# Ledger of designs, part 74: designed miniproteins, single chains, continued (3)

Each design is a single chain, and the fold is of that chain. pLDDT is the mean over its residues in the fold that is shown.

## One batch from the design tools (miniprotein)

Design m10552
Fold by ESMFold2-Fast:
Structure m10552 (fold): chain A 110 residues (1-110)
Amino acid sequence: SMEEVLEELRRRLQEIADKAFEELKKATSWDEFRKVLVRAHREMLDLLGEAVEKHPEYADEIARVAKELVDEWLKRFEKEITDPEKIAAVRSVAKGLIGEADYLAERAKA
């Protein structure tokens, strides 16, 4: 069902987000920070792409769930991290993921 697909997607995205959040907080260098952020972006995008490919009929709902989770992830990061450069890097990735979610949903309808 749509509900089961969306709940599974949310759980898997949350798992990636939580792991990335903890690793980003522990990163002691910009190289480590960027590697974690790039990996998290790729893993979230891959999962989103797979979900839309398997369930194009739920493309809008998949995009909505992904965007909500990414927005919550960014807000949590901004609340707990005070480094403006780290916040800017995470905001950039979050904005990218939100745009990618919309693009994938739009493409699934074509």
Scores: mean pLDDT 88

Design m10553
Fold by ESMFold2-Fast:
Structure m10553 (fold): chain A 109 residues (1-109)
Amino acid sequence: DTDLFRQLVLEGKQNGDLEKGLLEVVLLAGEELVRHYRSDRRRAGGAAATIIVLAERLGLTLPTQGMDLDELVREAADALEALARRTKDPELRERLLRAAEELRRLLEA
């Protein structure tokens, strides 16, 4: 569990519009990560690094020091799955679960 994920969830509970917007951004980021990781894993590192930099700019820090790409992708897949099981939008839920499943399959390849 990352402090960033926890804080985003807490903020979403205070504002339903913010929660929906955050879920949409997370979905788009997850699908982009799947695309990069599937086509060229070297390009996925840049996307993962961008997520970390954005978290740091928001004053947040990942609890895991020296995370490699696969560790970051596992954390992302876990976050997508958790958010999918909490959403009431069946289309959004299905897309989040699909992205998480594809990331897990790519990690095993």
Scores: mean pLDDT 64

Design m10554
Fold by ESMFold2-Fast:
Structure m10554 (fold): chain A 67 residues (1-67)
Amino acid sequence: GEANEKAAGELGAKLARDLARTLGLSEEQIKEAEELGAKYGRYYARQGFSPEEAGLLGAIKGVKAVL
């Protein structure tokens, strides 16, 4: 549902930002990873993953996309 998508997007953005910062990426890469983490988090929630699973998967995919 929409609530799960929102929660997954917010978690994906937060985890992607935190991971990208930990890896020492540039401010532009951190911002892009955060935006992609949110988008992919929402995407995985729509596929039926829990908000926690979707957020984590989204964050990993978002960070990998900016490497």
Scores: mean pLDDT 91

Design m10555
Fold by ESMFold2-Fast:
Structure m10555 (fold): chain A 97 residues (1-97)
Amino acid sequence: SKAEVFDQISAHIEGALKAVEEGNVPEAITKLEKAEKLLKEHKDLLSKDDLEKLLKLTEPLDILINTKLDSSDPEVIALRDAERKLYLAIVEAIKKV
């Protein structure tokens, strides 16, 4: 259902933030990739308001990556790329609504 898809994507984004806070960058990347996959598969079920809420949920993670992590670390680069891909997928979905 629409609510289940939204809840799953939200849980993955929030889980990615928690994983980074706990020092588990590989888990954070996996969660962001799962969020991106679900978004791309089910974007037609999500309203513009749902997509804007998901976009806002990525903000704490983006701040954390840019303020507290070493930008030269290969795992941090991969995390940034995963977050960027999710961000762009959400923005593209918003533009198509």
Scores: mean pLDDT 86

Design m10556
Fold by ESMFold2-Fast:
Structure m10556 (fold): chain A 59 residues (1-59)
Amino acid sequence: ISGGDRERGTKYGEELAKEFSKISQELGKQLGIWYRDGGGRIAGDEFKKEYLEQLKKLS
């Protein structure tokens, strides 16, 4: 791998991390709405399960 190829790989990884952060923020917003509406308030296990399901759907 040349220096140029390594630099391109690093930039690509940074862009992926940035996109993941955007997706994570949007997911957090949607979960906040769901939690606020009472869906997750009672059952912590149900809330955790839904959070993981939403993360999986965005992958």
Scores: mean pLDDT 60

Design m10557
Fold by ESMFold2-Fast:
Structure m10557 (fold): chain A 86 residues (1-86)
Amino acid sequence: DAVERVQALLRAAAEAAAAQRGLEEMAARLRALHASVSPEDIARAHLLLLAEELEREGRLDEAERLREAARSGDLELAREIAEELE
């Protein structure tokens, strides 16, 4: 069953490469936003990206707390929450 093991490794490598490309595309979009939006919009985008990463790590309550603060427009509170989560 060396064939099944090789197929599993190739699948895992392809998934890792796809995830890396997704992060690179997201970073490129965020850089484009830096050129065309307010500092507050940029801060909100960064906080929402952090919340998405926390959700991927299984930290759902912390992710939702951060999203709610960003959604309310209280970017200062959202920043304080992000600093607590370091």
Scores: mean pLDDT 70

Design m10558
Fold by ESMFold2-Fast:
Structure m10558 (fold): chain A 82 residues (1-82)
Amino acid sequence: DKIKEEITKLGEEISEAVQNRDVEGLRRAIEELIKLLEENKAPKELIEAVAVALENGAEASKDEEIKKVLEEGAKRLKELAK
């Protein structure tokens, strides 16, 4: 499934950006992830699962800027899932 493979790849890019404290890379990866889910009309349950993963990443983060970017991404995905 091409969409699942691309989500996995973007998830790895998000994880790498968080570890490197690369705020710009994180914003880019999240934007690409949201676009991928929207353009492929991903199931609501999948969008919600991805949003929860970003929220969990934000809760685990000790970096305020990284946390904010992850929280904003999760919020955008939750709005998309409505």
Scores: mean pLDDT 85

Design m10559
Fold by ESMFold2-Fast:
Structure m10559 (fold): chain A 85 residues (1-85)
Amino acid sequence: MIKRLADEVYGNMTGLLDVMLSEGRLTPEQVEEMRKILDEIVDKMLKSSLDEAQQIYQKVMDILDNADSLSPEELIERLKEVLDS
């Protein structure tokens, strides 16, 4: 179950980042930074309890739901906040 949540987080976020990069909304450097943060979030989820992994999942989905309204710097900040929580 935790692996499924982590896989969904990774897939949805990388899909968004690839679209934003192709549209010129993100630089390759920003995508690389966010991918590194995402790898750390996924690793954290895989080491977490199910309840903790579900909370991380919800925080990432909330970021995705608001991604169209976020600047690249705000998106990076929000992802770092998930990792630091």
Scores: mean pLDDT 84

Design m10560
Fold by ESMFold2-Fast:
Structure m10560 (fold): chain A 69 residues (1-69)
Amino acid sequence: MKEDVKGETLRILSKGPQKKSDLINELSKELGISKSTVSKHIKELIKEGIIEQKGDIVSLSEKGRALLA
C-alpha cells in the first residue's frame, strides 16, 4: 500500500539521511514489494515535497518532519 511505503519511508529517514539506493533496498525488503514499486513511491514523495534529494542522498524535508510530529 502507498500508505505503508510512506510511513516506513518517514520512519527510516527520521533516523537520518540515507542513500536513495539503500532506502529503496531496505523498503523493498521490509515491505516485500519490488524495488520498482518503492522507487515510484519515493519519486512521488519527492514530488510532494515530503522528502528531499541531494545527489544520491535523500532526507526528510521540513514538511516531512511535520508529519512525524
Scores: mean pLDDT 80

Design m10561
Fold by ESMFold2-Fast:
Structure m10561 (fold): chain A 88 residues (1-88)
Amino acid sequence: ISVEEARRLAEEALEEVTRALGSEEAARKLLEAAVRLAAGDYEGALRAAREALELRPDSKAAWVAVAAALRGLGREEEAERLLAEARA
């Protein structure tokens, strides 16, 4: 996949996620977190996911992205505690 193809797919995904979340900024941050997670940039993914969560605290996708980034950083206990508190 080329950078141009990746950009086109990302733009299509951003449009779909924006429609679902009702916020372009939150959607952009969630997509950034997903891309960074796939690339192994867990610190960058955590930052982007937290920003998305601040914009949409009720977003299950944002909570899952934060937990995934924490697990990638080896912070498994923090990820489990976060998800337990979110569901309590």
Scores: mean pLDDT 74

Design m10562
Fold by ESMFold2-Fast:
Structure m10562 (fold): chain A 66 residues (1-66)
Amino acid sequence: GAAGKEKAIEEIMRETGLSREQAELVIEIYLKYKDDPRKAVEEIMEKTGLSPEQAHKALVIVRKHL
């Protein structure tokens, strides 16, 4: 729901230092690759410049709230 998305965005920004726009992109990537976490992590790294550890952390945050 909308509340879950907002909480995910705020926690991603706080934990990874990404902008709001980049955090929204992480959520879009998660939804695109919901059944393929490896591809989600790879595309998050490519699009945001996060390390593998930070990209995995962002993905865990999205899964927690969505």
Scores: mean pLDDT 85

Design m10563
Fold by ESMFold2-Fast:
Structure m10563 (fold): chain A 83 residues (1-83)
Amino acid sequence: SSLQRRIYLQMEMVALSAEVLLYRRTRSPQHRANVRAILRDLRERLADDPEIVALLEKALATEDPEELLRLVDEIQRLVREKL
């Protein structure tokens, strides 16, 4: 249902925010890997939204940490706007 989808996405956004904060502070490969895992799940769950999918694909393709963080900030903003 749309309500269950909304609740799930809100929980994933909290997890993403936590992993992003930890990655910004530590630059740990583990937290980067955790961010990427959440982005892959979001890509599958939001596959019906081409704008968000395009940003998720860019974020998953980049090897630049600063570009990853910039794209994740943009993804978080757009997902919140659509919730």
Scores: mean pLDDT 87

Design m10564
Fold by ESMFold2-Fast:
Structure m10564 (fold): chain A 64 residues (1-64)
Amino acid sequence: SLDDLLAEVAAQLGVSVETLRTFLRYARENSTPFSRASLRAFLEGLGLTLDEAALERLYDLALS
């Protein structure tokens, strides 16, 4: 589920789910344009690489 994805990504980054949600909001607000590519680059900068399905789900959440 999306909650399981958030928990997994947060654990890989060594942060709480709340902190991850803050990071996603920050990425959305501070990327021009905000896109799947900009989100991928942001996460790679934090040391995380996601598959395309996980990236798509996280991107959709960030837009919500």
Scores: mean pLDDT 80

Design m10565
Fold by ESMFold2-Fast:
Structure m10565 (fold): chain A 77 residues (1-77)
Amino acid sequence: MMESLKEIIRGALEVIKSAAEKSKELAEKAIEAFVEFLKEVYSSEDLEKLIELVKEEAKKLGLPEELVEKLLELLKK
């Protein structure tokens, strides 16, 4: 289960990174869609654990700091 979750997160972060190379607006929309997906699928308690995992995977992928902050902010709402 954790490996499948890491793959989903990594895939979504790669999409966000690719979108950011084309347009900031596309990257922001990709972040919003990913956050909405996570909030629909996972409970608030599970989301707290996912925030740490998302932060770690985003850092490993080299996502722009501004996009990482936006992603984490939306996940905490």
Scores: mean pLDDT 78

Design m10566
Fold by ESMFold2-Fast:
Structure m10566 (fold): chain A 67 residues (1-67)
Amino acid sequence: KEKEILELLSKGWKTPEELARELNMSVEEVQKLIDELEKKGLVEKINTKDAPLYRLTPEGKEYLEKL
């Protein structure tokens, strides 16, 4: 699951809802996983007026390449 979410985020900005649909997971499960990845510095968040967006950090891209 972690590798799959990182691969999706490597393609660009994603909302938790988009990740949940693509991974066949609940939004709650995806949000929990994203929160852990953000704490590790592998994912970054930007708040927009419409929704929070997430993407890989440079560290996250390096981590994904090692998986």
Scores: mean pLDDT 79

Design m10567
Fold by ESMFold2-Fast:
Structure m10567 (fold): chain A 80 residues (1-80)
Amino acid sequence: DPAEEVRAAARELRELGHTSAAELALEALRLLEEGGDRLEAEILLGLLLLQRGVFLVAGDERTAALLDRAAAALEELLAR
């Protein structure tokens, strides 16, 4: 379930102290689940992908992998 994958990734991001990244992922999910602003959800997804790039440059492959998992699940929800 893509929604559960976003929640699982966001929970682990929060446990690692990446609260802002977790909140962006959960807000994008909320917008898609509640039939909210699709463009806003796409912008939040873009911000998650930008953060992924920053964490990769910093050598934080674990956080980058969590952001990849959240982004892929959000992309599946956007394709509906």
Scores: mean pLDDT 86

Design m10568
Fold by ESMFold2-Fast:
Structure m10568 (fold): chain A 85 residues (1-85)
Amino acid sequence: DSRAARDAVVAEMEAHRDELIERLQKEYGLSREQAEAVVDMATTLAAVGAEIDVELKYIQERVAKGEDPEKAWKEIIERRKAENA
């Protein structure tokens, strides 16, 4: 059940990838390349059962402190994989 739900979220994110990229560019002022990397990482997080809204707020706080959004997302993905293994 939870796996099917995660697969559905991943499929939805893939179907709406361009819309997600546009949203990230508008909300965080990211370049298209940065937004694409974040969306790909968010799709990976969804696949491991992470809540996207919570992770986006965490990323926003780290980016505000000068952290690279791609690096921040990679750290979250690794942490979530360790927690959901």
Scores: mean pLDDT 68

Design m10569
Fold by ESMFold2-Fast:
Structure m10569 (fold): chain A 56 residues (1-56)
Amino acid sequence: SPANEAGRKGGELALSAKTPEEAQRAGDVAAEMLKPYLGESGGRAAGELMKRDGLR
C-alpha cells in the first residue's frame, strides 16, 4: 500500500543517517512522508522515533 511504501522510505532515510544532524533531517522528512497516511500525530510520532533511532 502507499502507506507501507512511505514508511519504508522514511525508515531507509533514518537508517542511512550516520550523524545526529543527518538523523534529525531524516526524521523530519519521514514525518512529512507519513503525515498523509498516519495523520499529523502519527506522522509526528514516527518522525520522532526515527530521529531517536538514528542517534543511536
Scores: mean pLDDT 67

Design m10570
Fold by ESMFold2-Fast:
Structure m10570 (fold): chain A 51 residues (1-51)
Amino acid sequence: GSNDQKIKQLMDKIIDISVQQLKSSVFGDQKSVDKYTKQRDKYISQRNSLM
């Protein structure tokens, strides 16, 4: 359906942000971890609104 492309784009963004959050966690950058966690949560909420 028309939402499938939007969901895919949001999933790709969630993956990218999750990778950045993991890298920040490995380097001990808690401020970046918090930032990326909030960004990921926003994309997850947007994706869920399309399901």
Scores: mean pLDDT 84

Design m10571
Fold by ESMFold2-Fast:
Structure m10571 (fold): chain A 100 residues (1-100)
Amino acid sequence: SMLSPEELIELAVETERLSLERDTGNPVEVEVLEVREVEVPGFPHVRAFVVVLRVTNLKTGEERILVLTVLLAERPLSFEEMRALMKHMRAQAEAVRAEL
């Protein structure tokens, strides 16, 4: 079955949590603070989201804010399309980080 945007975001958040645990060697808690849908000019077949996360290192109690990007495409993307979208979404994520 096709994933909904909500299911895709949940999967992306859990994937990021697991990646952070692997990289730090510590248990990590992730809280979704905000989800923003953003426009992607030239890609009407793509929905794009910027997700703001609070990440807690459960060993140290240290908290940080992380910004994650999620893309939902109606069809498989070419390498060139994916590269262009990743560049655009990086800029969107940096703009969101600047507001935090």
Scores: mean pLDDT 86

Design m10572
Fold by ESMFold2-Fast:
Structure m10572 (fold): chain A 96 residues (1-96)
Amino acid sequence: MLEQLPEEFLEILKKLEERLTPVAERARAEMTPAEARAAVVRELTRLLKELMGADSIAEFIRKVTELLKKLGLLDEEQIESAEKIAAKWAEIEAAL
């Protein structure tokens, strides 16, 4: 399980890159930087919901953190850092 978790995340990351790359390239060519960022964030959120069942980036980070914690893969400092990152994303998404 421990060794399979990185493989699972690498596969998800590869799918995210494959799907986000054409969206980002089109956005850079046709949109303002702010519109391009919004388009990429919307696509990322959609993909995270499809692949992980998370309704937000903050929820996705929390789900991953809880899974890694359950598997003994995170120390206390890493858990605290992940929770702070999730809280920051919750603030960003609430302001969106």
Scores: mean pLDDT 69

Design m10573
Fold by ESMFold2-Fast:
Structure m10573 (fold): chain A 93 residues (1-93)
Amino acid sequence: SVDEIYEEAIKKIKEAKSYEELLNVMREALTKFAEYAREHLPPEETQRLADYALSRLQEIEEKYKAGKPLDEIKEDAINFLKEVAERLREALA
């Protein structure tokens, strides 16, 4: 389920010790959300969610490049994945 993907990702994000580890967790969660979207949504809606997710991931990368602390990036990552999960649930309704 969407909630199971989100909950597993949040647990792994909290345990991440580096930006690289955090980025890998985000990519894994996004891959699972994309697979779920492809199974349950039209291609056009799946593409819109993918475009949104990629733009937000780029914003998080820019914050890391700007020298923001890992704990702040983790909070942004948690909120980002929550927004992706909420949009996916809304599209399924």
Scores: mean pLDDT 85

Design m10574
Fold by ESMFold2-Fast:
Order: C-alpha cells, then structure tokens, then sequence
Structure m10574 (fold): chain A 69 residues (1-69)
C-alpha cells in the first residue's frame, strides 16, 4: 500500500541521514558529498508526495551507494 511504502521510505531516509553523518565523522565523506546527499534526500522527500514507490527505490539506491563507501 502507498501508506506502507511511505512509512518504509521515511524510516529509510532517517537511516540514510544517520549513516551519512557517521561516514562524514569517520572522514569517509567530504563536505561536498554531504551536500550532494542532502540534495538527494530533499528530492526523494518531494517525490514521496507524488510517487512513493519511486521515492522508495531512490532511497534504497542511495543507501546502497553509501554502504559501498
């Protein structure tokens, strides 16, 4: 359901924010990379209002990219 997809996406975005902060504090992400992640998170949140399934896919992709750092 869209409500279930929305809740899952919101939880994933919070996880991504925590992961990005941890990687930044560990010196694994630059300030420019953090700013780029912030822009992607904002874009995903905007997409969540119109297409929750697409927002979930973009969030999963971003998490996978961060886990490869």
Amino acid sequence: SSAETRARTEALLEEIERLAVRLYLEGKLSLDEMQAIGRRLREIRELLETDPEAALRRAEELKAELLSV
Scores: mean pLDDT 89

Design m10575
Fold by ESMFold2-Fast:
Structure m10575 (fold): chain A 66 residues (1-66)
Amino acid sequence: VEELLKKARKYIEEGKSRQAAHLLMKALTEKDMYEKGVEMGLRIIKANYDPEVIREELEKFEEELK
């Protein structure tokens, strides 16, 4: 999971917002956080894969893992 989050952050920096969102969804799924994953996915889609929104969701999930 940590590896997926690190790679997602790198994809955000590279402008690969959709790939970053996919990795973040995969990380949530591996933690059995399906409901949060769906809600996060809806927020990202509504924001048109805005890298700032994806980064915020990534940081939120990282805090939940600590």
Scores: mean pLDDT 76

Design m10576
Fold by ESMFold2-Fast:
Structure m10576 (fold): chain A 70 residues (1-70)
Amino acid sequence: SAQEAIDAAIAAGIVTPEEVTSAEEALALARRKLAEMRANMAKNPHAAEIGQRELAEAEAIIARLEAALA
């Protein structure tokens, strides 16, 4: 459900409960944060190795939000 996808994004630290009131808002914010994460990893090769798990988790949560809104 959309609420379960939002709860997963909050649990993963991608968004806070205060930042989102809907799955659409959570998806938009999560996409922006993922883009910022990718940009930071591109600038810092050492950060890329540490961030791989967090990146994969963020991508999975975005996929769940997209599926909930389809």
Scores: mean pLDDT 75

Design m10577
Fold by ESMFold2-Fast:
Structure m10577 (fold): chain A 74 residues (1-74)
Amino acid sequence: MREETLKVVQEATDLAGEMGDLARKNADKPFADKLYEASDEVGKAALAAQQDPSKIDDAKAAIRKGREVIEEVK
């Protein structure tokens, strides 16, 4: 349980960072705003799950949505 929560929080944090980096590299593109918004949502979900493990499923859902955004723009 603790190990699973830490893994999900770490995955979400890493994903948010990757999305933010991709958005910065493509700041002149229309999809950059979408990447920033998705990065922020994933980061907020990670923080919420770290503070309250009952929100781990919300963090997993945010990770899935974030991956969809990356797939759409790559």
Scores: mean pLDDT 80

Design m10578
Fold by ESMFold2-Fast:
Structure m10578 (fold): chain A 101 residues (1-101)
Amino acid sequence: SPFESELSRVARELGDEELAKLAEEAEEALTLSLLMLGVAKAVGDTELVEALTPLVEEARRLLEEALEKAKEGDIEGARKLVEEALRVAKEALELGKQLMK
């Protein structure tokens, strides 16, 4: 997958292919959210930048924390954090769509 990350690799090494796929989905959603934030910055939409920035930063932080949990062998903790990161990244995408209409 083009969205393979250190987290998805660690998940596969731990034998959890489902967590690896979930991590790749979260990375894809984060990448799309970052692209949307980049477009907002390029067109000078300060309201959209202010709305998306905290959600993008939270999703990134959750994925970084998920990687730490996975490295500690806390697969369940990592999974919950990845699910949360995916939710936050998707929230950023939906908010961006609403504000860009």
Scores: mean pLDDT 86

Design m10579
Fold by ESMFold2-Fast:
Structure m10579 (fold): chain A 81 residues (1-81)
Amino acid sequence: MRRITVTWTGISGWVLVDKVKEVIESLGGKNIEVVSLDGSTNTVTLTADLPDSVTEQDIMDVKLEHLGYYGGFNSVTITDV
């Protein structure tokens, strides 16, 4: 497994954070932690452990249907921990 850091812009409130977590969990994500939530920019940053087979592109390609009509991840960074 590899540790990832992801940011999502346009989130407000914990309901949308839970949807982002569900997306990460659908990719096999574990140990999901919210690092920061900036209400002024509607941005959440979180980290998670993903299977080594999951790429940054796999995360970015997550279907909009899973999140409703919300956009996509603003940025994804994979960091070896």
Scores: mean pLDDT 65

Design m10580
Fold by ESMFold2-Fast:
Structure m10580 (fold): chain A 90 residues (1-90)
Amino acid sequence: SMERREKLLQELDYFKQKIENSTLLSEEEKELLLKFLNYRKKLIDEGRVDEALRMSPREIGKELGFSDEEIEKLIEALKKLSYEGADASQ
């Protein structure tokens, strides 16, 4: 549905801002994450929502031509992103 698509696109935009503003991620980790999110956004924009949700980070990394080492860095970067924002000054 359009509502589901809009929610997913908003979530991707939120993650993009989070990546760009991160102090925990290296420049390389940010580049890999942004390529990953851009690929998911492309699939969603093309109406391939189920494929975008089904594909693992490893599968997307392979489609993007990432090395095994780059895929491992992507997965580690995703873990770092999930723990970011636990700032006591917020």
Scores: mean pLDDT 80

Design m10581
Fold by ESMFold2-Fast:
Structure m10581 (fold): chain A 94 residues (1-94)
Amino acid sequence: SMEYTKKLAIETAKELKKAVEDNKDLLTDKSYEEALSYLDSAIKFAKQGNTQLAGIFIRNGVMSAILGAKSPEDSRKIAQALNDAFSKAVEKVS
């Protein structure tokens, strides 16, 4: 449903933002700031019901975090944290 899609987008963006904040030490300062900026935009657009634009900003935030990790090992760790955050968001709206 449209209501479910909106709730999922909001919770996904919020949980991904928490995962980025909780894993700041894995990211370069630039990547951390870019990921947070994208995810804040995702939350804003999701709340407005623009789930398509929210999805684009979620993707950009996730990619900024994964590609801007300090090392390949840190990239794997942040990718796992972001995957866990998405699973938690799905559980919250189910």
Scores: mean pLDDT 91

Design m10582
Fold by ESMFold2-Fast:
Parts: structure tokens; C-alpha cells; sequence
Structure m10582 (fold): chain A 80 residues (1-80)
């Protein structure tokens, strides 16, 4: 189902963000989250409000280099 695909994609995104954080790879985290947002939009796997939350997570990475804040926001979308 779309809900199962959505949950799996969010869980995989979180896991990969945590791995990239351990590596200090902020550029990789930004690229990963951009791709994830595009996939969520293309396949309509998230609400407009959830997309806004993911875009705020991307802003925290790009503008503030705040990986922990980005991970927290992605987790909020997963825990809905």
C-alpha cells in the first residue's frame, strides 16, 4: 500500500541520515533529503503539511547545517 511504501521510505531516509551524520557528510544529507522530498511529491506519498515539514528539515540542513534538527523533523513525519 502507499502507507507501507511511505513508512518504509521515511524509515530508510532516517537510517541513512543518521549514517551520514556519523560520517560528517552534510552534503550527502542535503542530497538525500532533496531526493526523498521529490519522491514523496512525485508519488503523492505525503500530505502538503508533511511536505512542508520535510522542506523545513531541508532548510535546517542547507542554512544551519543542523543535522539533528532535520532528523527530528523527518521522525515527526514518520510518527504522524
Amino acid sequence: SKEEVRKRLLEETLKRLEELKKEGNIEGAIELLKIAIDVFKKYKLASDEEIETLEEALRLLEEEKNVDGAIELVREVLEK
Scores: mean pLDDT 86

Design m10583
Fold by ESMFold2-Fast:
Structure m10583 (fold): chain A 66 residues (1-66)
Amino acid sequence: DSTVNDLLNQADRLNSSATSAQKIADHYQKLGDQTGSKDLQQQADSANTAAKQNQTQANQLRSQAS
């Protein structure tokens, strides 16, 4: 079933994106804390939000694939 495979592939990509976004968030959080940069703190917040959204979408796609 190509549709099921497509949904699972999309879910895997979103999980990878979520992991990458979380690493970016951790990086900017660390730099923001060290420098006091509001821009870096905002970058960390944005990346954390993206990670959560991608994880939620991945879970939804896996549910649809079942």
Scores: mean pLDDT 84

Design m10584
Fold by ESMFold2-Fast:
Structure m10584 (fold): chain A 81 residues (1-81)
Amino acid sequence: MSVDELRAEIDRRAAEIEALYRQLAAVNTDQAVLDQTGQRLQAVGDLIAQAYASGDLAALLAARAALDELKAWIEAQIAAS
């Protein structure tokens, strides 16, 4: 996979996460869950920014994995809402 293809995958996953977060915020009234989700979003955003700045393949792969983990976590919170 090229760096450009991987960046496109990360951008698509980030857009999915934004949509899921809006869905979670609409159905979940627990402020602690929303705050924790916000903190996780910031941490993943920082990883993406660092990976894009460095162009390091390992960093880009780590950012993609972090997005996949965050997606699973948000989906679980929506299911529990």
Scores: mean pLDDT 85

Design m10585
Fold by ESMFold2-Fast:
Order: sequence, then structure tokens, then C-alpha cells
Structure m10585 (fold): chain A 85 residues (1-85)
Amino acid sequence: SETVEKLEEAIKKALKGIDELLAIPGAPDTLPEAAVRSLLQSLADFAGVELKEEWIKVSSDGTVSFADLKEALEKLLEEARKKAE
């Protein structure tokens, strides 16, 4: 599926960017929940997949870590692949 290929490429680029950001001293390692939800919802809508609340792990300060964002992106990609078969 072209949609799955484009989503996979976009997610791989995002994951690489997250790893590069995490390697920079003093760079933010979290994102606001609203930003994470907006990103994941846009990707889910593009792929025609339902966004699941269980994929979004919010910390006590209202942020999502880059590690948890990576996991959510991987789960979204897996659901997109299953739907494309």
C-alpha cells in the first residue's frame, strides 16, 4: 500500500529526528499531550486507522516522553499495516 509506505517513511524520519534530539544536551525530551495527540490523530486519519487512547502515555506534568511517542508511532504503523492487507 502506498499509504502504508509513506506512513512508514514519515515515521522512520520522525524516529531518527527524535533520537538525534535526545542526543543533544539540554534539548527537550518531552512534548505537550496536545501536540502528541494532534500529530498521532493526523497520521491516524491519513492512514484510515482509529487512534487508541492506550497508545498515549501522559506523564504527571501533562507531557509525553519521546520514548512513549516512539512506541505510539510504532503501534499506529502496525495497525495501518493490518488494515492495508
Scores: mean pLDDT 79

Design m10586
Fold by ESMFold2-Fast:
Structure m10586 (fold): chain A 99 residues (1-99)
Amino acid sequence: MLTDEQLANIKESELNKLSEILGVKLSKEDIRRWLEMAETYDVDGNGEISAFEAREILKTMGLNPTDEQIEELVKWADFNGDGTFEYKKTIDKMIGRTY
């Protein structure tokens, strides 16, 4: 789970990009909620979830993303080209951490 300090450090540009991809205005608290659910789906702890799991999380949040929106979302968060959503690396990118 993100700390309040980490949540405050989410870059507006990254939050705006995600909001544009999904066609809805997201808050920093929406990102925390999404991350908590992603961690629940990540049973092997590798920091990745499938496109299917990413869609199910968004549906749980009351969103109904199109296949095209999910494809764009996964491409935005696919750091290794394997078609998975690398949510841990995506969060690090959003808060400005590099490894």
Scores: mean pLDDT 75

